Designed miniproteins, single chains, continued (2). Designs and how they scored, part 24

Each design is a single chain, and the fold is of that chain. pLDDT is the mean over its residues in the fold that is shown.

## One batch from the design tools (miniprotein)

Design m4802
Fold by ESMFold2-Fast:
Structure m4802 (fold): chain A 100 residues (1-100)
Amino acid sequence: SEEIKQELAELIRQALESEDEKEMNELLRKAVELAKKNNISPKELAEIVREVVEEELTLSPEERRRVDAILESMAASKDWEKQEAALAQAVVLAREVRRR
């Protein structure tokens, strides 16, 4: 659903803009739960995260490769805990780039 993809993108955007790690983790948990409930694949979720990060941030080629590697790891994982951890790692890296 396009509506669900837009809601996921908004949750990821809010997580990137969050100043509180607790709020970030809560928003990312909601994103994973929403994706799972609506049969959004880890690959589709990774694509949404990439689009939001590129919209909000200007990444260097090296930073983009690091984000892409984490998101590819997430998309390849069949374990939801590893998917959630990879998502958090990608968002933390993007937040660090924003704060430089």
Scores: mean pLDDT 82

Design m4803
Fold by ESMFold2-Fast:
Structure m4803 (fold): chain A 85 residues (1-85)
Amino acid sequence: MEESNKLIQEATGIAVGAMREADELLRRDRERGIRRAEQVTEEALQQLDKLGQQASKDPEAQKQIQQMAEELRRALEEAIARARA
């Protein structure tokens, strides 16, 4: 389960990093920031999906990674809505 812990830590880093970068992009330029934030988040979601597949033998780890992906999607949607308001 050391391997599963590493996958969860890597997934957490990816999700937190993407959210931070998306927030910075949205703050600097609303129009270009939205497009770049979507791209950064999409890349992070692809990495999370890959990590989830690697954790397929550990259902708890896989579920946590899937939850992180859902939270990241939601955070992006909320950030974009706020930027467009």
Scores: mean pLDDT 81

Design m4804
Fold by ESMFold2-Fast:
Structure m4804 (fold): chain A 69 residues (1-69)
Amino acid sequence: MLEKLLKATAAGVKVLEEAGLDELAAQFGRESLRLTSVEQVIAKLRELLEEAGEDELAEKAAEAIREAA
């Protein structure tokens, strides 16, 4: 369980960092430490990216997390 959550969080952070969203990646990493499921990790990432106006990146990042988990 913990290993899957760490991989999911790392995959999301990597997508954000590769897009140049370093501050958002750091925020996502911190907030994800309080989550207990891969679905919650995906929901948090989508929430943060939608607030930033990055709707297309939100979908790509969600797929990357699903593949890593």
Scores: mean pLDDT 78

Design m4805
Fold by ESMFold2-Fast:
Structure m4805 (fold): chain A 76 residues (1-76)
Amino acid sequence: SVEEVLKLLEELERLALAGQDWTQVRNRIEQELILGSDEVLKAVEEYRKRTKSPEVRAFLEEELAAAKAVRKLLGL
């Protein structure tokens, strides 16, 4: 859901800015991007543009591109 993915994105940014391990949150966001609705993808795109973490921005850019490629192959 959009609400769930936004909560995960906020946690991801908090962990990244603190220099903490964010692997578990990263894996959950990857699942949300592949399996989620177009609204989820749009919410992540908007968050990518406004995130304070360059590391999170780069991660989201790569994952959005990967998710869009997978969805295109599936005819979504």
Scores: mean pLDDT 81

Design m4806
Fold by ESMFold2-Fast:
Structure m4806 (fold): chain A 72 residues (1-72)
Amino acid sequence: SALDEGQARFHAEFDARLDWPLGELLAWYHPGLVPLAVWVMEETLGRPVDLAAPFRSLPARARAALRRALTP
């Protein structure tokens, strides 16, 4: 479906940016969602998140939680 194709493309765009600093990745996507994204990742990890670290440095569960939170 168009929704499934849109979600797959959304995930692929984040996967293409695995080496981007997390803060830059989130600002690229939508700066207004940065606080929500940080909160979701920190709740998932049980620790503070480093916005200067590459997106790929996050555990797969934290990346999955972020994708779910940012998907409409």
Scores: mean pLDDT 75

Design m4807
Fold by ESMFold2-Fast:
Structure m4807 (fold): chain A 91 residues (1-91)
Amino acid sequence: MEEILERFKREAEELLRRYLVEKEGLPEEEAERLAREAAERAAEILRKAAEEGRALELAEALREQAEEVEGVERELLELAARGAEELARAA
């Protein structure tokens, strides 16, 4: 579980940091802080769903939501769905 969540946090943080710096023009330090906070919150949601045996339900919901959005939001939702699927398989 922890290995999957740490990989997700790392990938989500990097994706968000790059977006915030390159597309939104935020300073590197501010982008890193915001990306880390967002990735940590998302990982907590994934952990709770996995602990409650609902990781697959979350993955399906995230993939459905990804169809409604574009760009970085879609990439983040797809990344989270993949993480949730991996957590379900590891259980």
Scores: mean pLDDT 83

Design m4808
Fold by ESMFold2-Fast:
Structure m4808 (fold): chain A 100 residues (1-100)
Amino acid sequence: MVVSEAEFLADAAAGLERKRAELEELRRQGKLTPEMVAKAKQNVINLLETLARFSNDPAVSAELAALAAAVRAAPDTGEALLEQIDRAIATIRRHAARLA
């Protein structure tokens, strides 16, 4: 099956929602370490840069590249990372809805 860009973006948003839930649970348990935050931050940056690179939509490419830069510039804290993940989910979902 050919996956539409809207479906691909919706799947990416769902993946970020699962990652957010896992990180929030680790934070609640006091198990979220600075090393885990740094690794999760890099994983989010890599995802956003990959989505921007493979998008055929210039608005998706531009906004997700800007979000990747914002994540990179954000403090290495669990709270800042969760806030950036929330912004990424909202942006990706908005584009998925627009392209559907």
Scores: mean pLDDT 85

Design m4809
Fold by ESMFold2-Fast:
Order: sequence, then structure tokens, then C-alpha cells
Structure m4809 (fold): chain A 99 residues (1-99)
Amino acid sequence: MLEEAKEFLELAKELNDEEGVKIATAVVNKLEGKPAGEYDGVSLDGVPLSLLYTALGKVFFDNKEYEKAIEAAKKALEIDPDNGAAQLLLEEAEKKLEE
């Protein structure tokens, strides 16, 4: 889990996606028991880890990193199986890989 979150952070950095870097950093920090930080003036400390993984997966999907979007969506669903946004993201990303 922590190693996979660090891999997501490195990918976000390689994509030069500022939003993805902030969200992935928040995921890593929460897993290490550190303050999550802020995004767009909003503290991420109160944001559930499942929602951060969903947002990160959407960043990867928007960057056409569909396999990593699937991995992030699956992590969100592992934490919260009722996360409908993560379920939809998983289905859309899997459909892109079937092309």
C-alpha cells in the first residue's frame, strides 16, 4: 500500500501534474500518519483516503494512464466498497484498455 502510493506520487511527478502531485502526496502522508497538506486552499486532513485515491485515479485517467487509474480505483474500493465514483472510474478505465 505505501510503496504503491509512492509509485503513484512518482508517476504524478513524471506527468508534471500539479494536482496529481498534491493528491498523491496527501495519500502518502496519510499512510505515514503525517498531515495530508492542502489543495486549492482546502485541508486534505479531513478527506477520506478512499476519496483521495478516487481523485488520484481520475488524474491518471485524464492523463491517459489507464492502468494506474485502475490501480487507484481498486485501492479506493478496497477501503470503501460503496464508493460509486471509484466503481465508475474503474469501469471507464478498464473499457479504455479494451481498445
Scores: mean pLDDT 82

Design m4810
Fold by ESMFold2-Fast:
Structure m4810 (fold): chain A 100 residues (1-100)
Amino acid sequence: SEEYEKIKEEMDKLFEEALKSKDPLELMKLAKEMGELWQEAVEKYKDNIELVKELSEKLIKKLEELAKRTKDEEVKELIEDWIKKIKEYTEAEIERARKE
């Protein structure tokens, strides 16, 4: 949908801004905003498992890149924890969709 494409575009813009940031706290803030955008989208599209999977995979890849680039160990650990939680949520949703 046009709305789903806009969500992906907004996530890409936040990611590009995070990549340009030299401040670990700003990078963390932008990563949180990407996560919030993902959470709103997966709740809205929870009955469309393919969209949930695609958006989750895109977010995970972006967060992995940000974790790799940050020099702040605490920010890195926080982002890696978010990646783990996103993966666990996505696997649970895939399992739910297979049973329903």
Scores: mean pLDDT 85

Design m4811
Fold by ESMFold2-Fast:
Structure m4811 (fold): chain A 61 residues (1-61)
Amino acid sequence: MKEKAREALREWGRRHGAEEVVDRYFELIDKANEAIKKGDKEKAKQYVQEAREALSQLPPD
């Protein structure tokens, strides 16, 4: 993920009291990247799916 996009999500999370959800999202993305580095594409896909689910729990706007 680009650094500026990551900072934008953190700022949004701070403003909306959703820091925990945003932090969880980044943890899942980092785990997905580690899985890709290890060649575990299936595990990486699972982490990406979980990250998307975490974002879907955030209130719209």
Scores: mean pLDDT 74

Design m4812
Fold by ESMFold2-Fast:
Structure m4812 (fold): chain A 82 residues (1-82)
Amino acid sequence: MPTMAQLEAVLKKGREYLKQKKLGLAAQEATRGVLMAAALGDAAGKEAVKKFIDELKEEAKKNGDDGTVKVADSMMSLLDGV
């Protein structure tokens, strides 16, 4: 079972990729975060991942990466279903 500390480490790695403009790698870390939040089953994990997905979507918009924007929207919808 994942822990909040492991989830926070994944989100930190994703944010480092966003700073480097490695949107594909940041999206992979977001996907890991969604799966970990679902496994944790708590609101705090869900909100932490939602915040990172918002950051990913904003950076994707700034870079004109419409594909990553759509992926972020899909991840957000999946979290709202959990």
Scores: mean pLDDT 82

Design m4813
Fold by ESMFold2-Fast:
Structure m4813 (fold): chain A 88 residues (1-88)
Amino acid sequence: SAKKEEEEKRFKFIREQVRQIWQHQAATDAQLAAAQSTQQQIDILRAQIDWLQERAKALEDKDPTLAKVLQYQIKLYQRRIAELEAQL
């Protein structure tokens, strides 16, 4: 039925978003570990925040719990940027 097809599409979309979030988080962690300056760490964190904000918006209607988890992660990164900027 059309309803089953819509639910399956939503589930596939959410699974793909979770996979991309995990991959992007791993890449960000690797970039942060390789960063040679405080400014590079700030730039990496800002890029990750922008990416997570777009994913959170895309998930608001389909998985509001996951969207809230991403918003929490954004707040942690924003705090880390503030701590790094205080060192400049």
Scores: mean pLDDT 87

Design m4814
Fold by ESMFold2-Fast:
Structure m4814 (fold): chain A 109 residues (1-109)
Amino acid sequence: HMRVRAAVGEGVDPRTLLLAALGKPVPDPAQSERRSDGTAIAVAEGDLPPDELIKAAREAAMEAVRRHTGREPRLAGVVKLSDNRAVAAAATSPEDLEAIRKAIEELKK
């Protein structure tokens, strides 16, 4: 049985939203720059192959942005956290897409 959760980050920095979804320490929320251009982070968990988890997280993130903004988003990136968890992020603005991609690249280190 797979569990999928999606959060839309109105007024929240996309990097902060990604770190929170990953369960990592986030900067003081009062010091975070606000953003309001329809970003979504989705987490998929379950005893499934990584490809299935990645697909589920991707689809959930994309659908969350579509439902929230009524616009077609682009996938910013996907991170495999473990054999049973994947995180995906999607956004409509070029600035939010770049911010998420940078955050994902930092997580690969």
Scores: mean pLDDT 65

Design m4815
Fold by ESMFold2-Fast:
Structure m4815 (fold): chain A 75 residues (1-75)
Amino acid sequence: SELEERRKQLEEEVKQALADMVAAIFALSDKEPSDEELKRWAEKLGISVDELKQRIEELKPRIEAHRAQLLAERA
């Protein structure tokens, strides 16, 4: 039972890591994801669309700040 609980915890950790990766990919893209794309990925990841949107929104300002710094450094 303890091994089963640990396996479920690891599976959940993997799902959360995949959700973070998907959110990062969307945040890095120049094209805003469609609501349909967000819904499909949220369903595949086992999270809500709102949770996926929140993760993307948290990453966007940080990515934009880093992108602006890189552009300024090369200008």
Scores: mean pLDDT 77

Design m4816
Fold by ESMFold2-Fast:
Structure m4816 (fold): chain A 83 residues (1-83)
Amino acid sequence: DSERRRQIRLELSHGIGHIIRLIGSVEGARIAEKKDKELSEKYLKEGKAAYAAALRDAADIRALGDTDTADSLEQSAARAMAV
């Protein structure tokens, strides 16, 4: 119904935001790796939190009945973590 579609769009928006944060965190960790190990570790923690949040958003989308969108979000998050 319309309410379910609205909820899926909201969760997808949250998931996209978490993936953007994840990408930035992984890149930040890589750039800091040789110069500031403490900063690199902080970025890795932020990235792990963003990854977990994106997976939660995907689970919420799946629970709302949109398996394809949930799968796409999970794949995007996994790809971002692999960088």
Scores: mean pLDDT 87

Design m4817
Fold by ESMFold2-Fast:
Structure m4817 (fold): chain A 65 residues (1-65)
Amino acid sequence: AKLTISQQVKEAVAKFKQDNPDADKEQLKQVAVAVINEAAKSHPVLSNPVIRNQVIKQVGDDFLK
């Protein structure tokens, strides 16, 4: 099945945390932002700053759980 952008971000963050156990929440958030920005290069919808910012906020909320 195709992964959503949210699932791709969660996978990338989980892998980064596993590889870097001392990473803080800011480092994990930066990994998430990098994945979203990379996806935006290939997806016109994510090149819209309103949509991209909504995805970034959703990911940020997930880190605060």
Scores: mean pLDDT 71

Design m4818
Fold by ESMFold2-Fast:
Parts: structure tokens; C-alpha cells; sequence
Structure m4818 (fold): chain A 84 residues (1-84)
């Protein structure tokens, strides 16, 4: 199901980030966000939401904050994928 696929995607991202330091995890998420900002450059509302997530990643002071942002990011990508 779509719900199960989303839960699996979130679990994979959490597991990948868990193997990294906080600085490395932030760098990985920033790289991913920058890639999607470039790919969705013709969609200003999507770019605005991704830039807001990027700012929150930069400001994150804990792994808990970063994992919450990563989950929101994965959920947003699933939303956009349904519209494309």
C-alpha cells in the first residue's frame, strides 16, 4: 500500500542517517534538498517548501530534530510524486 511504502521509505532514511554523525547527516539532507530544489525549479511553491526544510536542517541542533525534518521531507516527496 501507499502507506506501507511511505513507512518503508521513512525507515530507510532513518536507518541511513543513524549511521552518520549529526554533521554528516545534515550534509546528506542538504545535498538531497538542493538536488530537488534544482529539479523542481519550475514549481515555486514546492521550492519554497524545500527551502523551508533546508533552513530547518541547517538550524537543527539534535538528531531527533533532524529525523523529524527527514520524515517531513520524505512525506513531501511522496506528495509531489503523486502530482507529477
Amino acid sequence: SEEEALAEAIAVVREELATLSLEEAKAALLTALDGYIARLADRPEAVARLRALRARVRAARSREELLAIAEEYVRFLAEIAREL
Scores: mean pLDDT 85

Design m4819
Fold by ESMFold2-Fast:
Structure m4819 (fold): chain A 104 residues (1-104)
Amino acid sequence: TKEEADELVELGNLYVAEGKLDEALNAYQQALEIYQALGDKEGEAKTLKNIGGVYALQHKWDEALNAYQQALDIYQALGNKEEAAKTQEEIDKVKQNQADYLQR
């Protein structure tokens, strides 16, 4: 149900706050599957953005960029310019962080 997916996102957020990134990823991926089954494109995009954030915290740059790009594509298709702009900003930050780490 949508409520179950929303609760899994909240659980994932709590795991991120605790630094339990693998548990957060698992909770978000379960929420993603439910939103996709429901055709809830806004929930799907929001969850993909959260997944991208977890991968970025793990320095898994390619996985983070892939998740953020999927979220961006959905927000653009929905005409949600505000969330598309925020998602593009996160992509730009990941690319900058990746470049900074590769110079070390």
Scores: mean pLDDT 88

Design m4820
Fold by ESMFold2-Fast:
Structure m4820 (fold): chain A 83 residues (1-83)
Amino acid sequence: MRVILNITGLTREQAEELAERARKLGASASITENKQVTLTITGLSLEQARELAEEAKKLGASARIIANGEVVEEIEGEKPLIF
C-alpha cells in the first residue's frame, strides 16, 4: 500500500523532528515552507502514518492521510484557546 502523510501547521523544528522519525521508519520526508510549514511523508504503513498524524495533532498541526491515491483520513489540529 502506498501511503502519503501531509502535515501542516508545524514549526520548522517540529517538522524536522517528525521528518527524522519518518526516515528512521524507512520513509521519505520533505519539508516545504512558503506561507506555512508543510511536511510530506511517503512510504509509511497506514499504522505508522496514523501514529505520526496523532503526534502532529498534539502539536496543534493538521494531518491528511492518503492511501492508494485516496484521502482516507483527515485530522484537524486542536489548539487551546487560552495559554
Scores: mean pLDDT 76

Design m4821
Fold by ESMFold2-Fast:
Structure m4821 (fold): chain A 86 residues (1-86)
Amino acid sequence: AEAVIRARGLSYKGKMALLAVAVEGELKGGKVEAESKGDELRIRVTGLSKEEVERLIEEAERRVSGADEAEVKREGGELTIEGKER
C-alpha cells in the first residue's frame, strides 16, 4: 500500500512534524520519498501494509493538527494539508 502526503503553507513546526512521520514510515520498513518545491512538501511512503499506511496517515493528520493551524483533507492513503504560513 502507499501513503501520499501533500502539504503547503506549513510553519517550520508543521513541516518538522510531517518529516518525523516520514521517518516513522521508514523505520516501519517503508520506502520514503520526500520532495520540497517552494513552500510545498510532498511525502510518499511505499512498501507498507494497508493497515500501516492507514495508521501513518492518521499520525500525520494528528501531528500536523497539533503543530499548526491547517486544513486537512484525507481520502484513504492520501492526505492534503493547507496551512496559513508561507
Scores: mean pLDDT 79

Design m4822
Fold by ESMFold2-Fast:
Structure m4822 (fold): chain A 88 residues (1-88)
Amino acid sequence: VKEEIDELLKKAIDILKKSIEEAKKLVKEGKYEEALRVAEEGLGLGLIYRALAKYLAKKYGVELDPELVAELDEAEAELRKLIEELKK
C-alpha cells in the first residue's frame, strides 16, 4: 500500500516535469497556445494523481513521503508559474 501510494506521487511528479519540459519546448517553437494547453492538461493530470495518493494515504493510515511531497510541490509551483506567464 505505501509503495503503491509512493508510486502515485512519483507518477504525479513525472507528469508535471514532462509537461514543463514539453511546454517550454513548444514556447521555443512559438507555439504559445499549444504550450498553454499542454501545461494546463499536465497540471490537471498531476493533481488527479496527487489527490488519489492523498485519498489512499488517509484511507489506509499511511503517511505521504515528505521528500516526494516536496518534489511534487516544487514541480507544481514551477508549472503554475509557467501557466501564469503563458496567459499574459
Scores: mean pLDDT 87

Design m4823
Fold by ESMFold2-Fast:
Structure m4823 (fold): chain A 67 residues (1-67)
Amino acid sequence: SALEEVRATVAAVLDARGIAYTITERDGYLEVTLEKPITAELVQEIERATGRAVDVLSRNTLLVHYE
């Protein structure tokens, strides 16, 4: 499913960077909380890898849309 593919891709990007994270499934998006501050480079990498829209909610939380 699109959800499982997006989730696996986000996890792979963060695992490759050694960033500790929590992914929570929401209605139409994944809420991703990181132990490190979000960078523009990380947002761009997730957007390229998933092909999905990414919104930065806070210093440590971003949303990856799958719908």
Scores: mean pLDDT 88

Design m4824
Fold by ESMFold2-Fast:
Structure m4824 (fold): chain A 64 residues (1-64)
Amino acid sequence: SAMLEEIKAKLEEVAKESQAKGLSVEELGKRMREVIEEVLPKLSEEEQKQVDAAAMALAHEVLG
């Protein structure tokens, strides 16, 4: 869905910015969580799982 694509793009943006600035795992997690929490009430349970999985994958990619 367009909403899922926008959310994933925003999470990717946060991940790239965090990597460029050398932010900690804690700060990366906080910023990603803020994005997710703003959209959670608009998402189905399945969409929430997809967003959470995408955020975890991006966090692992940034951290190495």
Scores: mean pLDDT 77

Design m4825
Fold by ESMFold2-Fast:
Structure m4825 (fold): chain A 61 residues (1-61)
Amino acid sequence: SDLMTQLQAAVKAGQVDQALELLRLASPEERQELAAYALQHGNADLRQALLAEFPEIALTP
């Protein structure tokens, strides 16, 4: 989706706030895919902020 392209650009630029805003705009289904990308390729600040705002995405079963 267009959101994934925008998220990739935000992650590469280290734009934590922009990446979080894109996740907030996403549907629940798309958000899981976007969050997986951000957790794998994002910096530590983005990962921590994402886990704080969307704890359900980062549950460790």
Scores: mean pLDDT 79

Design m4826
Fold by ESMFold2-Fast:
Structure m4826 (fold): chain A 100 residues (1-100)
Amino acid sequence: SSMEKKREEELKKELERGIKIVKELLNSEDTEKFVSSLTDEEIILALATQLVLIEVGDENNIYDINERIEYVLENRDKKEILEIFEKAKEEAKKWLEEIK
């Protein structure tokens, strides 16, 4: 449906944003300072993206972080990846609420 497709497009954009944040984190000279600069939404997207990278990597026997990022970017239109990401966002929200 058009509503389902709109939701998938929104999740895809959020995942792309999460990947950008994770790449910035990996290239950060001061990880603690970088994380402290993030909004709650950005923390949730970064955590959710990391969970997707772990799950998708493990399922596909990809262990290098850069190869995981490439795989997720190439396959980000796949419903299965977006479903993993949506679930990971809910898990990340719970984790963030518990640690704050």
Scores: mean pLDDT 85

Design m4827
Fold by ESMFold2-Fast:
Formats: sequence, structure tokens, C-alpha cells
Structure m4827 (fold): chain A 70 residues (1-70)
Amino acid sequence: MVEEKIRERFKELVEISNGAPVEKLLEVWEKKKPELFEKYGLTEEQLKEVEERIEKAEKEAEEREKLEEL
């Protein structure tokens, strides 16, 4: 499935970034999104679903950090 390939590609970006901050990973994703759109022919719904899953994981990490600060 397309979303699985994109998730794998995102993991590759994480590995290439050698532990770059999540904020920078999202920036790299945004830069590559148009290229991935052309290459894989993603629909609007598929792009939204992938982005939501990435954002959800990022938000969960952020919430955990906030709880530790409380």
C-alpha cells in the first residue's frame, strides 16, 4: 500500500538525519511531499491520512514531554 511505502520512506529520512529533531523531520517531509505526490500519484485523501498519522505520533511524543514538565 502507498501509506506503507511512505511510512518506510519517513523512517529512512529519520535514519539519514541521524536522530534529527522531530520538528526538522517534518520540514524534510514537507519538502519531499510534492516529489512523492508526483512519484506515487497520491490522492488528496491518502496524503491527508499519512500526514495525520505522522502528526499523531509527533503529538503523542509532545504530550509525554509536557506531562513530565508538570
Scores: mean pLDDT 59

Design m4828
Fold by ESMFold2-Fast:
Structure m4828 (fold): chain A 89 residues (1-89)
Amino acid sequence: SALKEEIRKLIESLPKDISLDEAIHKVLEFLAEYLGEEALPIMKRVKEALESDSLPNPEELSDLELFIIYELAKKFNKKKLLEQLEKYL
């Protein structure tokens, strides 16, 4: 989808030394332009997965949430998350 491609480009364009919290905030700001307040619970679930380096209840995550987790896990080299995501992407 166009939204997923724009999110990927955004994350790839972020500085190499950006913190995870700053990267999450940048994605939240971008996503809020499309989804408004619905961006908040999405990014909360994304943040929880990245901070724990694990997928909580992957069956309950949307395709968009899985995609954002994957792109951020890739950028921040979250190897355990990437291994778990391999089954869902």
Scores: mean pLDDT 85

Design m4829
Fold by ESMFold2-Fast:
Structure m4829 (fold): chain A 68 residues (1-68)
Amino acid sequence: MELVERLKEGAEKVLEIASTLPPEHARALLDYAVEQIRKAAEEEKDEETKKKLLELAEEFSRRGQELL
């Protein structure tokens, strides 16, 4: 639970930083962040937390596309 909340908070900060960058740099940062969340989901033992991490990765990916 705490892990999902911390990663969501981190993702929000990454979106904030990305909004200040040129589009090419913003895309690279967002792609990297989404990959890290997906890796965290793959390593997660708790099925409920894993589902939430995958949902977060999808949400963050879509929001990143909207930012660009």
Scores: mean pLDDT 79

Design m4830
Fold by ESMFold2-Fast:
Structure m4830 (fold): chain A 61 residues (1-61)
Amino acid sequence: MVDEKIEQIREMKKTMDEQTKAKVDKGIAGVKTLGKTSPESELETVLDSLIRTVQKLLEQQ
């Protein structure tokens, strides 16, 4: 699940501007760091939040 959501975000990045890509990459790096200390359910919640934020930003472009 987590890897599938990260891949979904990477596909969405193909249509983003450079500044938005940098913010998204920082978010993904944070999730991977959390993955070492947090349960998968918490990671899924963070990724779902990130996906929603990315989708909203793309709708505004």
Scores: mean pLDDT 73

Design m4831
Fold by ESMFold2-Fast:
Structure m4831 (fold): chain A 96 residues (1-96)
Amino acid sequence: PLTPEQPLTREQLIEKAILEAMAKAKAEAEKNGEGEASVELKFSENESVKVTVKVTKDNNVTLTITTYKNGIVTTETIKATADGVLTTTKSVSTLP
């Protein structure tokens, strides 16, 4: 508990990134009517995760999680509307 070298698990780091991106996007949306924020996490030379959150003035939220691992790119997009409709899409591609 007092060692700074292992404070959070990978899943906890990704969750924290989502919360940070969402807080930033919401703050911008309150000021400008729309907001977008991104947080990037690098776990190794061949593994990283980018979290992007977009919030519109209609309270629509788009969360995009892009995972880069061993030359493979996985993109997950979660869209939530103000009326509670959720849409999740996932795509996989390879890097050259």
Scores: mean pLDDT 76

Design m4832
Fold by ESMFold2-Fast:
Structure m4832 (fold): chain A 85 residues (1-85)
Amino acid sequence: MDKVNEELKKIFDDNIKKLTKDLLDEAGFSKEAKEKVFGKVTKEMKEKALEIEDLLDAQKIDYEQALKLWRKAAEEIVKKAKEEV
């Protein structure tokens, strides 16, 4: 049981990292800026993703809607990170 939950969290973590990398690349971050903010941005995105996961578990929103909300939060975090670089 713990292994399944841990694997699901790892999958979510990996997806967050991939989306973060793509968003930073699309936003025009330099490689140096990406490496500087990547860890912190990813961590903040995970916190917000957990909030959205609760809505998904309650089946109040579709998975697609959850991804849109998560991506929106990610964009806000990325935007802030760009100003901090």
Scores: mean pLDDT 72

Design m4833
Fold by ESMFold2-Fast:
Structure m4833 (fold): chain A 86 residues (1-86)
Amino acid sequence: AKKKIEELMEKAEKEAPELNPEEAREKMRELFREVAKILGLSEEEIEFLLRQREAAASSGVRREDLTPEELEIIERVEKKELEALK
C-alpha cells in the first residue's frame, strides 16, 4: 500500500509542473480518489472527504467544527493510513 501511494504521488508531482491550475485541481482530485481506494475507504467516505476538502478550501473548516460522525470518518481514514504505512 505505501509503495503504491508513493508511486501515485511521485507521478502526480512529475506531471504537476506541466498542468494549468484547472488541470492540476482535477489531477489532485483523481490522486485523492486513488489513494483513498488503496486505503480501503468506501465511495461514500471518499465523496464526503472530497466535499469537505472543497469546503475547507473556501472557508477553512477546523476539526472542532465537525460533527461526531464527520470526526469518526476522519479518525477511520487516519487509522487506515497508519495501517497502510506499516
Scores: mean pLDDT 66

Design m4834
Fold by ESMFold2-Fast:
Structure m4834 (fold): chain A 70 residues (1-70)
Amino acid sequence: MRYLIRLRTDDFDEEKVREIVASFGGRILDIKQVGDEYEITIELESSQIAPLVMALQDAGYEVVGVSGIA
């Protein structure tokens, strides 16, 4: 399933975010910066989204929103 994750951070490390997503079996499809937020489109199993969000928060990223997309 595809998700749009919005992160707020002053120190965005794309490699670290890709590593975290990959550790849950996910794939990053797109990354874009919108002001002080980063919008990340990922493909991930639905059961892994909550663990992924926790891992991103543990890594120091503020998770502003998560939306399922088709």
Scores: mean pLDDT 83

Design m4835
Fold by ESMFold2-Fast:
Structure m4835 (fold): chain A 75 residues (1-75)
Amino acid sequence: ADVQAYLAAARAALAAGDLDTAEAHLERAISLKPPPELLPDLARAWFELGLAYAAAGDLERAARMLQRAFEISRQ
């Protein structure tokens, strides 16, 4: 599987409310050392995951996801 496949799977998991699965897919995408062209989409996905965890009341995970989003966006 490539970075785009994991990003698509993460977005599907987010839409389904499966935040742990979405996080796992995004971690896998990052582990494949994505090209610069995909970093904005990955940063957005991490940001959306952070907001979803915050809405679910998991503030510690939300903070970690938002930190990852900002780290990636600074490339």
Scores: mean pLDDT 84

Design m4836
Fold by ESMFold2-Fast:
Structure m4836 (fold): chain A 66 residues (1-66)
Amino acid sequence: GKEQNIADAEEALKRLEELGAPESVIETARKQLENARKAKTQFEADVWTALALMLAAVAEIAKRNA
């Protein structure tokens, strides 16, 4: 359900932190999760889209800086 999706998004945020993502990426992901908790009716698309884009951005940054 929506609560489980938020929990999964929180786990993804934790992974971003473990991977050493830039603080700006982490902060935006935290803000998206907080907004999703407040606006649960739209969180499925917004949270997963934001986190997927951030994970992709982190992967590209890591790849370019390797």
Scores: mean pLDDT 71

